# Designs tried in a protein design run: designed miniproteins, single chains, continued (4). Part 99

Each design is a single chain, and the fold is of that chain. pLDDT is the mean over its residues in the fold that is shown.

## One batch from the design tools (miniprotein)

Design m15446
Fold by ESMFold2-Fast:
Order: structure tokens, then C-alpha cells, then sequence
Structure m15446 (fold): chain A 69 residues (1-69)
């Protein structure tokens, strides 16, 4: 539920683009722009510059694990 709420807060047309995703990770988790970009590229499996709901949920989970370190 937590990641779904974040996805809904930042998504547009069912996707989160790279710019919005980096901003989300910086604002919600305190993750650096460089680290946020690495996470995005890891989960952007189709290379279209945006994450769908499923990809974004996985990326947000990894971001939370990093933020707790």
C-alpha cells in the first residue's frame, strides 16, 4: 500500500517519467540524484524513459531499502 500511494501521488497517465522519479526519490527518501538515476535505469526495462506501475513499485521498494542504510 505505501508504494502504491507514492506511485499515485507522482504518476501521470499510469507512468512516472525519469525526471519525476528522481524528484520523488530525493523528496520522499533523501536519495541523491545520481543514485535515483541508477535505480531508474535498472527498472526501466523497455528503455522508454518512464516506469509503469509494476516497475515503479519495485524501484520504490529498492529506494526504501537504500534510504534505511
Amino acid sequence: MKYLKLFRKYEENGYIDKETFIKLLQEEFGISEEEAERIFEKYDTNGDGKLDREEAMKALKEAEEIAKR
Scores: mean pLDDT 80

Design m15447
Fold by ESMFold2-Fast:
Structure m15447 (fold): chain A 71 residues (1-71)
Amino acid sequence: SILEKVKKILEELIKDPVAVAAAVGVFENSLHLGLSNEEIVKEVRDMLELLGVPKETIEKAVKAIRELLES
């Protein structure tokens, strides 16, 4: 599933399991709300920023998730 792929991307880039779980939850909730790909990516970015994930790590995660959503 797309959710499992997003979880794997986040787990490979982010070692904090709380940040991974929160970002996965925000992704799933945004998808269920019918948000656009760009809005989903923004919500994930905002959550990772709130939790103190480094900017370069956030950029890598967001790019990978965007590519997955656009496939």
Scores: mean pLDDT 86

Design m15448
Fold by ESMFold2-Fast:
Structure m15448 (fold): chain A 75 residues (1-75)
Amino acid sequence: MSIRSIEELEALAKELGVSVKTLVEFIGKGLNEAKSIEEAKNDIEVLKQVAEKHPDPEVRKIAKESLKEFEKKFG
């Protein structure tokens, strides 16, 4: 998935009929199933933007937790 912005994320969630929270959880799961940092590069960039800028604190928390789990696995 090559989502580059919070606006693209919200648009995709609306098209799929799911919450932004659900879509962020899905991206976070994919990040933690990645075999290398290179495979996860786009997902890391999206989750960093969500963690920093998303208006929903619960969605930001999910993004931050996914990034921390990835850092523990590959750091």
Scores: mean pLDDT 76

Design m15449
Fold by ESMFold2-Fast:
Structure m15449 (fold): chain A 99 residues (1-99)
Amino acid sequence: DDAARRAANAASRARLEALLARIEARLTPEIEEKILKIMEKNQMGASSDSRRELAHIALGLLTKAARKEHTAEEEELLKALGATEEELEEALRLERLAA
């Protein structure tokens, strides 16, 4: 029903916020620089005024890696970030719940 769907969407948003907070807490200047270089290669605007924005980009890379579609450079970034298989699975699950 609509109430159960709204509750599920609220729960998925809470999990997304928790994962973003964990990623954001692990952003070092070195990792931020790696994210910006990936953004530049993908012709994305390079704006580093928000750690949350960089965490969202990193989350997108976690989802891409869960699908085995990531590049070698993105793999190096994910290793530097300390991304776990559990976090890759969580990112993919959250994307499916948001769809």
Scores: mean pLDDT 75

Design m15450
Fold by ESMFold2-Fast:
Formats: C-alpha cells, sequence, structure tokens
Structure m15450 (fold): chain A 113 residues (1-113)
C-alpha cells in the first residue's frame, strides 16, 4: 500500500513536470515578447497549484504522516525528473512519454481494483 502510493505520487509528479515543460515551450513559441513574461508566470502559478492539489490528495490517501511525507518527496522527485526530461525531449517524444506514464498509472489503478 505505502509503496504503491509512493510509486503513484512519483508518476503523477513526472506527468506534471512533462506537462509544465510542454506548456512553457508553447508559451515561448506562440507569445509575443511583451506577453511572454505573463505566460511564464501563469505556467509557474499552474505548477504551484498542481503541487497544492497533490498535497491535499496525498494527505487524504496516506495512512500516516510518514507515508504522506514519502509520497510528497516521491512526487517532487518525479516532477523534477519530468521537467528535466521535458527539456531534453522533442514535443512529440514528450507527448509519447506522457502517454507511457498515463498508461502506467492506469495499470496501477487497475491492480488496486
Amino acid sequence: MKELLERRAYLWGRLNGLRTELARREAERTASPEDLPLYLDIVDAMELMSEGVMKVALSNLAPDEEAFRRAMEAYRRGREEGLALGRALSDAEARAEIARVRAELERIDEEIK
């Protein structure tokens, strides 16, 4: 149970990191120079909101404080790795990795049911 929560938290972090990097690239590609700082601020705000939502979700799912702490650490590690990977991959490769991570999350969810 606790190990599955940590694994799911890591994968959610990785997914969110990849999505954040794709959103940043889209902003840099499409925004005017005058609007780019605002779009990047919005991307940063969305990332902070995503972490806040995850903190609430993991707090409700975790059986104890230690499990919550470990799951949050796994989420943040996944996010950092997802952001770094997103920077290294093309848009198409990043979308393929997002699909792979989603499939792994769905597989874990099916194993719990």
Scores: mean pLDDT 81

Design m15451
Fold by ESMFold2-Fast:
Structure m15451 (fold): chain A 58 residues (1-58)
Amino acid sequence: SDELLQAQASDIIRTGDYSQLASLVKQGLTVEHIQAAAAEVGAPQSVTNAILKMAGLL
């Protein structure tokens, strides 16, 4: 489900709705998924780092 996790991460970054972030981490969301999603959405590294800290992955 790596493709699904990355797609859901992209949606979270795009919408700014972080309510499901903790649930996705429990399902196996990784640093790589968030970085790939951020790159797809065009998010700057500062935003990506903030999301990683929020997810407890940093």
Scores: mean pLDDT 82

Design m15452
Fold by ESMFold2-Fast:
Structure m15452 (fold): chain A 82 residues (1-82)
Amino acid sequence: MSRQDLLQQAIQLLQQAIGLIRQGRIDDAIQQIDQAQRLAEQGGASDDAIQDIRQARRLLQQGDIDQAITLLRQAIRQIRQS
């Protein structure tokens, strides 16, 4: 799998996670975020993108839904700029 394929898969999983969060499916969203983080790391995403993904996961566990979605969107933008 190419670097670009890994990064595109990570973006798709983060977009799916945002959809799951909006549905209140937080545990499912966390599983998608964990998979997206692994693919983003393998694809060579920036440290800023990886940190935003990690912080979003923590915010979801704390119930800070709006801030978590904001950071996931930021991570998607950062990965796309790679």
Scores: mean pLDDT 89

Design m15453
Fold by ESMFold2-Fast:
Structure m15453 (fold): chain A 85 residues (1-85)
Amino acid sequence: SDLEKGKELIKEMERLLEEVQRLRDEATDPDVQEHLQDVLDYIQSLLDKMKSNPDDVGLIELLYGIASDMYFGSRTLFELSQRKS
């Protein structure tokens, strides 16, 4: 059902927030920590919009897509910052 799909994506979004928070807590570079905090704040704002529109599955899918893309970019930045040179 559409409601079930929306609920699953909201749970996935909550998991993305938890992963970004973990990356921020593990980051040693202060510029990367600041970037990850900004990403956390933005994804939280998208999650709040999802929860305010739980029946709008199209909106939920769009917002999840945006958050997912931001997460992969942030993860790449984190991984590059953690490599020993």
Scores: mean pLDDT 85

Design m15454
Fold by ESMFold2-Fast:
Structure m15454 (fold): chain A 77 residues (1-77)
Amino acid sequence: SMTQQRLQQLSQLIQQLMNAMSKDEPLETIQQIVNQIAELSQLSDEEVQQLLDALKNNDTVTVSQLVQRFLERVRQS
């Protein structure tokens, strides 16, 4: 189904995001991954800002909570 494909793509993007953070990749690279997550999960501008703020603050707990919420939203769609 389209939902399963979106979940797979979102999971891959989340893994890329976590890997980019762990490798201290440039913020431009992180922003690009976040934009792809936003498109797949249909995030509002406010949700994108919340994710970026958590990433900027290296708040891995908040990042994990937000991405799990996004995955659950797509799963239920």
Scores: mean pLDDT 80

Design m15455
Fold by ESMFold2-Fast:
Structure m15455 (fold): chain A 67 residues (1-67)
Amino acid sequence: MRAEIEARRAAALAEIDRWYAEYQDPEVYATSVAVVEAAERRALEGLAEPVSAETDGQVGRVEAPAP
């Protein structure tokens, strides 16, 4: 599981690196890397601590009060 998070992070960083090579914009690059690092940190924290339904937001987007 942790290895999967690391692999996903590595893939995202590789994509950012390729994007940076195209635009060479340090501001955008730094922002993109920071977002990926924040996501990784959050995922690793959830792995070390119990994770709740909020972590499954990608799977289930359920907050549905009746219309």
Scores: mean pLDDT 63

Design m15456
Fold by ESMFold2-Fast:
Structure m15456 (fold): chain A 84 residues (1-84)
Amino acid sequence: MGEAVVRLPATPEDIERAAKAGAESDELRVRVIAEGLTPEQAARLASNLATGAMGQAGIPAEVVETRASGDENRAVGEALVRKV
């Protein structure tokens, strides 16, 4: 399983690292840590980043799991995507 941690704002380098992790594994977990977002917004962003990173690597993927935790001072969203 590939893993990527992204602190907002996401950089192109963050996306490239996530894409590489996804390309080297059939599964990618992305964790987004953000201030000023709700946990649900962070989880949605993690899902979008994970699917986007797999897409950038040319890998069709589906969202298997999302998780939201923390608060608006430190929101944590996670998404697990799997190659289809």
Scores: mean pLDDT 78

Design m15457
Fold by ESMFold2-Fast:
Structure m15457 (fold): chain A 82 residues (1-82)
Amino acid sequence: KSEEALKLMREGEKAYLAGDLDKARALYEEARKLAEEAEDYLLLGASLLNLSEVYAEQGQTQKAEEYYKQALEAFEKAREKA
């Protein structure tokens, strides 16, 4: 269970909605790290998807696309492990 990562995801979403993209990115990156360590591929995919959205909002389109692709790969691994 990745309770700490879920809390970071929730805090990141609050920062994103407040327009603090730098804080949202930092929180989502920490959540991604914890999800990777836990091998929670569903949560990893969600955190990567949120990072993709933050990078897109910051105008970093190529990096946003890279994270989006990684999120899809993580979701596929989650499906295979079910």
Scores: mean pLDDT 85

Design m15458
Fold by ESMFold2-Fast:
Structure m15458 (fold): chain A 116 residues (1-116)
Amino acid sequence: DLQSKADQYRRQRNYDAAGKAYQALGQKYEAEGKLKEAARYYQFSAIYYDLAGNNEGKAKALENLGRVYEKMGEYELAAMYYRRAGDLYRSLGNDEEADRLDAKAREAEAKAAAAR
């Protein structure tokens, strides 16, 4: 049970393992089309990777949040999370991933503007 493992790692202050377990939960619920639950677990993943000092894991979790909000039609939230993920990849020297996420953020911003 991924939830029980995530809770165990959190109690043990094994924050990196907790972040990874919550990421796996997010992926499971996203695959099932349970987008609000997926967003919640990706948010926990980002929090625990942040506590672990794992900026790469945090960037991946924020990108996953952006994708889930985009699937929900929440384009402003999607753009915000894509930009935050891109900023983290840029700080890590991964300009290729940062540029890709900046492009996704601009696309989401355009969709948000078109809806208004």
Scores: mean pLDDT 90

Design m15459
Fold by ESMFold2-Fast:
Structure m15459 (fold): chain A 99 residues (1-99)
Amino acid sequence: SMREELERRGREMLEKFLSTEGEEGERAFREALELGDQLNGVTPADWAALSPELRELLRRAERLRAEGARARKAGDEARLAEVEAEGEALAPPLEALLA
């Protein structure tokens, strides 16, 4: 099914991000986000309807989630702790914008 294809491609792009640094890794991350949006039925118009501040916080949260996965794969406990702290710091402004 199309959903299964999108899920497989999303996993492939995330795995590429986890194993690849630089521009190739960044391209893989962007493609993973686009595939995730398609899986959840999120369109460019849906993103455009959000405030710029909310869009930035949501994309930052997705980036931190991906960086956390990279840190776990690498066994980088210090980076994982930094990512978790940054994620906690995003919660208050995100909750304020969603209220």
Scores: mean pLDDT 81

Design m15460
Fold by ESMFold2-Fast:
Structure m15460 (fold): chain A 97 residues (1-97)
Amino acid sequence: SEKKLQEELKKIGERARELAEAGDLAGVLELLREHLIPLALEKGLLTEEEVERIERLIDALLTLIEDPERGAALLRELGMPEEEIQEALELIREHLA
């Protein structure tokens, strides 16, 4: 049902905004992994392979928040350019400062 999808997306969006306004970037990433990604897979918006790649990126970004050196190494293994890694670190610093 399109209405059910819209209601779920609205709830996820409202919670993501609350977490982002609180500076909880890890909470936003966890919310996407636990609720948005499974919903997108169930609705056929993402393939299993795309989900695996996105989950690996989320895991690397969560690691970056907790352990910047380890997270940066994981992002490099995923093929992220150094400039993008530095921008991600800057975004985390802006929200956690």
Scores: mean pLDDT 77

Design m15461
Fold by ESMFold2-Fast:
Structure m15461 (fold): chain A 78 residues (1-78)
Amino acid sequence: PLRASPLALELLEALAEAIKAVREGDLERAIKYAQRARELALQMGDERTAGLLEEAIEAAKEGDLERALEYLGQAFDT
């Protein structure tokens, strides 16, 4: 679960931007923000969120908007 910390807030903002980018069809921007969110999750030791973000990045690289949104949503809920 995300808490009120600078890292958690940055992770949440990166996730929100990635989701927004996927919804707009901007896959390059979605990948960029998802990669940032993954790095933040790894810094926090959150391996499950990092794994979900890796799957979201792969889906976005494949142009699979629906799958990318699914994994980003799961990472946000984690």
Scores: mean pLDDT 82

Design m15462
Fold by ESMFold2-Fast:
Structure m15462 (fold): chain A 88 residues (1-88)
Amino acid sequence: MEELRRELSELIRNNDSEEAVERVIELRAEILELLAGPEVAEEVRELLLKAYKAEKEGKLEEAKEYNEKALELLKPVYERLKEEREKE
């Protein structure tokens, strides 16, 4: 599934509205809950919200750290889905 990685890139480029960013983060959490369970979805959602708040406050290093942690949580989910798709 390329969509989750694309959504991360879109948040970086198209962060023009707080409402839009928050809705994307919420929707991504719902998708992740279906794919990886509520625990992973909740942790990713928290990290992305913290990253967004840090960006708005000018704390760029802190925002980068939160985004990187969210990406690390998503990697095993993505790799598992990719492997399952290859078996189909």
Scores: mean pLDDT 70

Design m15463
Fold by ESMFold2-Fast:
Structure m15463 (fold): chain A 74 residues (1-74)
Amino acid sequence: SMEEVRRELAELDRELLEAFTLYAQGRITPEQLIQRLEEIRRRLQELAERFPDHEDVRGMLEGVGLAIESLRRE
């Protein structure tokens, strides 16, 4: 349902914020941040398979992918 997708996206957004906060605080390494982002990306890919036309899922998946690429270039 649309409500379930919205709730799952809100949870993933919270987890993204937590991961970046821990990284900014020096509590996790870039490699650990990438591992957390890859896990979030995997869950977003599963959502995208269930809801292929969902713009918010697609946008968040793209954003996480770009963040991983940026971190790997550093």
Scores: mean pLDDT 86

Design m15464
Fold by ESMFold2-Fast:
Structure m15464 (fold): chain A 80 residues (1-80)
Amino acid sequence: IPKEKLDAFAAYLKEVLRLHPYMLVPAELTNGKILPKDDEIALGLLEKLIKEKGLQALRDLLLRAGVSEDDAEAAVSLLE
């Protein structure tokens, strides 16, 4: 995924949804380790998830975080 698209996604989360990327990373992506509150580390883990499971897995994480279906679709579309 181009860095420009990941940066646009992170900006949308922060500016529109008032979420940090680290808030989306479940314990399963860190093998139960405590994730530092670091957006760059979180974006790397989310990019790996997208490569392994596709954009639907990211959409599912957004929905679990309480994001609406419309906002989740808008955020995911930035990465297409």
Scores: mean pLDDT 75

Design m15465
Fold by ESMFold2-Fast:
Structure m15465 (fold): chain A 71 residues (1-71)
Amino acid sequence: QKSIQQLAQEAHEAIVQEYKLLTGNQNATFQDYLQRYGEEEARKRVLWVLEKNGITDKATIEQVFQQLLKL
């Protein structure tokens, strides 16, 4: 079982990698993503990553999202 920290890191990496591909900007950051799309879109991506890991518990999803915002 992955920790909240590991799940947050995986979601962070998935968002940043996808954003780099979409923009063609290899220097794009998670903060750039939040500025452009907002926290709602980041939250949706966290949900998708956690569902792929078999996690559907809203409390755990929220903990991972809060941890993601600290990265």
Scores: mean pLDDT 79

Design m15466
Fold by ESMFold2-Fast:
Structure m15466 (fold): chain A 139 residues (1-139)
Amino acid sequence: MKVSAPILYAELLLRQAILSGDKEAFIEAVAYAIKVLRKDDSPFAKHVIRAAEAAREGNVEEALKHIDEADKIYPDSILSYVLPAIAAVAYGQEEVLKALLEYMKEKNVSPLVQRLVEKAIEMAKEHKEEFKEVLDKYL
């Protein structure tokens, strides 16, 4: 299934922000990605948003279900992993975060994607309040 140009641009911005290690760029890229996904009626966008919402609520089963469905549509997209991971970190949902990391290993997700998600988790842990604020505003 095809994803829209705005989703591909959000993916690119998020990848660049994480690679840079720039907290402000990463916060802006997350806010932009959520805005794009919320305006998009595609199954991919709906699954990514539902995965992040489930991760925020501590619902491991629902989070992994929606991550799996999103990955089937756009394999190795960091949007499908980074947004639920940040939500899990910001809202203290350690069991969701653990399950998500195990899922990526079991599914043999790209080493680059795994590394980007791990770096995103590290940045979110260092700046929990700022990521919680952006998620409360846009998610």
Scores: mean pLDDT 87

Design m15467
Fold by ESMFold2-Fast:
Structure m15467 (fold): chain A 66 residues (1-66)
Amino acid sequence: AKELIEKAIEVSNNPVAKFLLEAALHYLDLEDYEKAIRLLQGAIKVSDNPEAKELLEKAIEELKKR
């Protein structure tokens, strides 16, 4: 999940999406998976990059299995 989020940050050009993704990584380090998932969903909604959206959808699926 973390690697997918980091790749999404690299391919995203939207500053709000990047902020939400950085916040999601922070909550993952705190093991707050519910907050991390919410932030990733917000990043998908704000992002216009299809590659970033696909990476984030995969990250959310990985986190839901924990």
Scores: mean pLDDT 79

Design m15468
Fold by ESMFold2-Fast:
Structure m15468 (fold): chain A 77 residues (1-77)
Amino acid sequence: SSLAGHEQLSVQVRQVLDETVELAKVLPPEEAIKIGEERVSQLMQQAVDQGILTPEQAAFVKQLVTEAVRRLAEETS
């Protein structure tokens, strides 16, 4: 495991969640969710490519973060 890689990934995930909230203020929730999901997918692929997560771990984290993206977008509207 890489603690530095996990810390960086956590910061990037938080940035995606923060950006989703800001987008949900000006866009329909469905559009904010779509943009957030795309960014989460890119971050998870990067984490696998860098050896921070296995593909199975990335798929699991993607599901959790995508659910958070959806909730934040719906709660912001």
Scores: mean pLDDT 82

Design m15469
Fold by ESMFold2-Fast:
Structure m15469 (fold): chain A 61 residues (1-61)
Amino acid sequence: HRFNWRTSPDGSERRISSAAGTREDEVALLELTLNEGVRQADFSDAEVADMRRTLDEVLNG
């Protein structure tokens, strides 16, 4: 699978439509989105850090 995920400067487009009904789905979506964005250089360092923090919060919550 491959995904094209992009963030906007104002963050409005960062909120990808929630396809997650469970914690596992949310974690999988975040990991996949982060991996694809980093691999394709779609994210800035700040965006990567924000997504990693969100992933950590989901895993710890």
Scores: mean pLDDT 58

Design m15470
Fold by ESMFold2-Fast:
Structure m15470 (fold): chain A 69 residues (1-69)
Amino acid sequence: GSLSELLQEFLSKSGRVLKLAREQGDQKSEKEVMKIHQEVMDKYQAGTLTKEDVLEAIKKVEEIEERLQ
C-alpha cells in the first residue's frame, strides 16, 4: 500500500483502540495510543514519516488492542 493508505489504516485502528481503552477505563493504554499517534503526526508534519514508521505504529496499536481483550 501507499504511505497514504497505511496512514489511513493507522488512524482507523488507533481511533478504535483509543475508544476501547477509554470505554474500559484503561488510562495506561489510552496514554500509550495517544503517544503513538502524536509520534506519527509529529513525523508527518516534519515530512519525515516513512512506511516503516507507520507499520511499526500499527503493530504497537495492535499489541495494545490484544491486551484490552
Scores: mean pLDDT 88

Design m15471
Fold by ESMFold2-Fast:
Structure m15471 (fold): chain A 99 residues (1-99)
Amino acid sequence: EKEKLIEEVIKLVEEILGKEAAEAVRRTIEEYKPSVEALEILKEMLEELKKNLEKAKKGTEEAKEAVEKAEKINKENIEGVNEALVRLIKAIQEEVERK
């Protein structure tokens, strides 16, 4: 179940941002082993991102430039999401260690 969810997240990242971003996300997940809930949140964020990019692609010539700008911004946002996920995992671990 969790492994399948991880693969779904990785596929979404690869489809939206390319293979290098997908590999970075996979390594972060392997290192920090996020919960199923955290992975579901990440998947929802990525699905919304993909939907917005697909809407832009079907537009005019201006939409092509918007897609390129969105892809750059989204690459930076994925790095930020990874950092937030790491911080959440650490906070959860600290709470679990406290009785």
Scores: mean pLDDT 64

Design m15472
Fold by ESMFold2-Fast:
Structure m15472 (fold): chain A 90 residues (1-90)
Amino acid sequence: SEARLQAGRAAVAAAEDEVDRSTARIREAAQTGKEAAVDALREASRRLTALMQGLFALADASKYREEILRAAGDVVRRASAAAGEIAKAL
């Protein structure tokens, strides 16, 4: 349905926004110390995981399954790469 497609697009946008917001929060926390940055990274990981689980559930019930799963996979790869680079910098 159109509502399901819109929900899928909104979920992708929310996951992308969470990567950007989390990156900013981790950088801010890093200004106060490594421990704060690690805590912010852990929280970011939890939030993104929950958003991605919702996106995968939407894909399972959608005629756009392949498109949604491809977008979800790309978001996961980008988030993982960003988290890895931030962790190396700490």
Scores: mean pLDDT 72

Design m15473
Fold by ESMFold2-Fast:
Structure m15473 (fold): chain A 84 residues (1-84)
Amino acid sequence: MRAQRLAELLAGAAALQLVEQGVPEEEAIEEAARFVVEAMKAAGLEVEEEAARRGAEEAVELRRREGLEAAEKELRERAEALAA
């Protein structure tokens, strides 16, 4: 499950960056998920597109509800937990 959590985290971060650059939410989620899955597969990691998409969706929804700083903080805390 570690690769799936990494995919969720990376896709979430990428989706937030795309939305901040003006990409529509639905497009940002799809682009972030696709990019992360392709990058992780190229690195030899098994990952499901559904996990990456879910991570991107959650991050974008959190940004909409609580703002960018709150979403970035949540992803940072998840990254710290995954690295430990």
Scores: mean pLDDT 84

Design m15474
Fold by ESMFold2-Fast:
Structure m15474 (fold): chain A 74 residues (1-74)
Amino acid sequence: SRLEEFRKEVIEIIKKHKDDPDLAAQEISLLWERVRPQLSPEEAEEAERLVRRVLEAIGEGKPAEEIIELVKEL
């Protein structure tokens, strides 16, 4: 599904920007704006929850590997 592809894209951004959490957050936010209109309302709600929790974890200074596990569990 497009939601599953979005989850994979988020993980790849986190991996790419392990040492730059601000850039990871920016790239995830831009990706979310692009993907949002491609999702069903139900998928969009789930994706928004994912984005919110990931951005929160980045803001808390969580290591990239912990954020990746969070994405996999959501």
Scores: mean pLDDT 86

Design m15475
Fold by ESMFold2-Fast:
Structure m15475 (fold): chain A 66 residues (1-66)
Amino acid sequence: MGQELADRAGVLAAMGKFSEAEELALKAAELGYGQLAGEQVFNGGMAAGRPKEGEEIRKKAIELGK
């Protein structure tokens, strides 16, 4: 489900696994969950102490979801 992919992307970002987080976030965005996936990954990036990486994925997920 798109929401589940978005939630998993956020958890992966919080673990510092940004490549895996980006893959799941973009898949969620294709299913209409780009805003949620972007928010979850941004929050995960903040938790991991890497906000720039989270913000970059957030931007990609939101743009792809349009």
Scores: mean pLDDT 86

Design m15476
Fold by ESMFold2-Fast:
Structure m15476 (fold): chain A 90 residues (1-90)
Amino acid sequence: SERARRFVARAAINVGEVALKESKKLGDKELEKEAQRLIDTARRLMAGEVSVDQLIAELRRLAEKAEEKGLESIVNMARTAIDLAEGAKE
C-alpha cells in the first residue's frame, strides 16, 4: 500500500531526526552518519527509489549503533519502526 509505505517512511524519518539531534548533542559522528543515511533512505522510499527491505536494513544499522552507545530510547524507536515496516511489506 502506498499509504502504508508513506506512513513507514515518516516513522523512519522521525527516528532518524531524533537520532540526528542526539548525535549532535553527543558529538557522535558515526551516529550522525547512520541517522542521516536513514533519513535519506526513507525519503528515497517515498520517491519509490528503494525497497522497504532497504529501509529495514538502515533501521537495523541505526539500532545496532544506538545499542552499542546505550541509547535505549533510539533503539526502541528503531525497533518499533522495523515492526511497522515489516507490516507494510504485506
Scores: mean pLDDT 87

Design m15477
Fold by ESMFold2-Fast:
Structure m15477 (fold): chain A 85 residues (1-85)
Amino acid sequence: GFTLSDAEIAALRPRLEALEAEVRERLAKLDPEELRRVLAESEAQLAAFKAKLDADTVDEADIEAGVRATIEGVTAKKLLAELEK
């Protein structure tokens, strides 16, 4: 199932903070076409992750990939909104 232990959640926190900072810095350098590509890729990855959730086939690697896709998608969408105003 999708149940993570408290120790696993605690271990993920510093990794998530580092990932969010890395993604934000990396994506801030991209042009709008590159950001749209990242957004489309993250949405495709999230759709695949949701399919695995619905099928109850998610493992730890799938959860990490889903978290990364979520951070990339949210960041790309936010940056696109700033550029397309």
Scores: mean pLDDT 74

Design m15478
Fold by ESMFold2-Fast:
Structure m15478 (fold): chain A 102 residues (1-102)
Amino acid sequence: DFARTDAVVAAVEEALENGEKEEELKKRLIELGVSEEIAEEIAKAIVSKNPEEAVEHLRKAAELAKKEGDTASLDALAVIARHRGLPSALATELLSGSAPWL
């Protein structure tokens, strides 16, 4: 669902630009049809000031999205990861649904 993927990306970009709080971003994501569990992990990742903590929350959001079959949120997570300057390898891992133990 391209429209929902675009809406989730836009909500996250607006939250980053405006410095929105975790609870406000979580609420907006739920209103866009994201599950509460996925929305919570995305919101925590976006408001985190620690890059390692942000990556951990993005990985958990991706795992939950795969478990729930939420491809729109999964696609949005890949875009968000690139926009935050995360390595392309991590963006690929989020899309593939497996952690490469190499």
Scores: mean pLDDT 74

Design m15479
Fold by ESMFold2-Fast:
Structure m15479 (fold): chain A 83 residues (1-83)
Amino acid sequence: MEELKARLTAAARELGRIQAERHGVEMNEEAVDAAVAETIATGSRRELEIALAAAEAMVAAARAGASSEEVLARARAVAEALE
């Protein structure tokens, strides 16, 4: 469980950093950390596993230069496939 939480936080921070760099602003780490903490507090283990798979897919797509719309579409596809 703790490894899952750590990986989810790392993926969310990496995605936030990539998006902040694209926008030319500093990453709002406090907002990212708060969103991850809320997800962890309200999610079941299965929901967190799905969230991690989606977040890691988003990071991979964003690093490959996908648009924000494409990144979100990939997250939805991964989440739906794991339900």
Scores: mean pLDDT 77

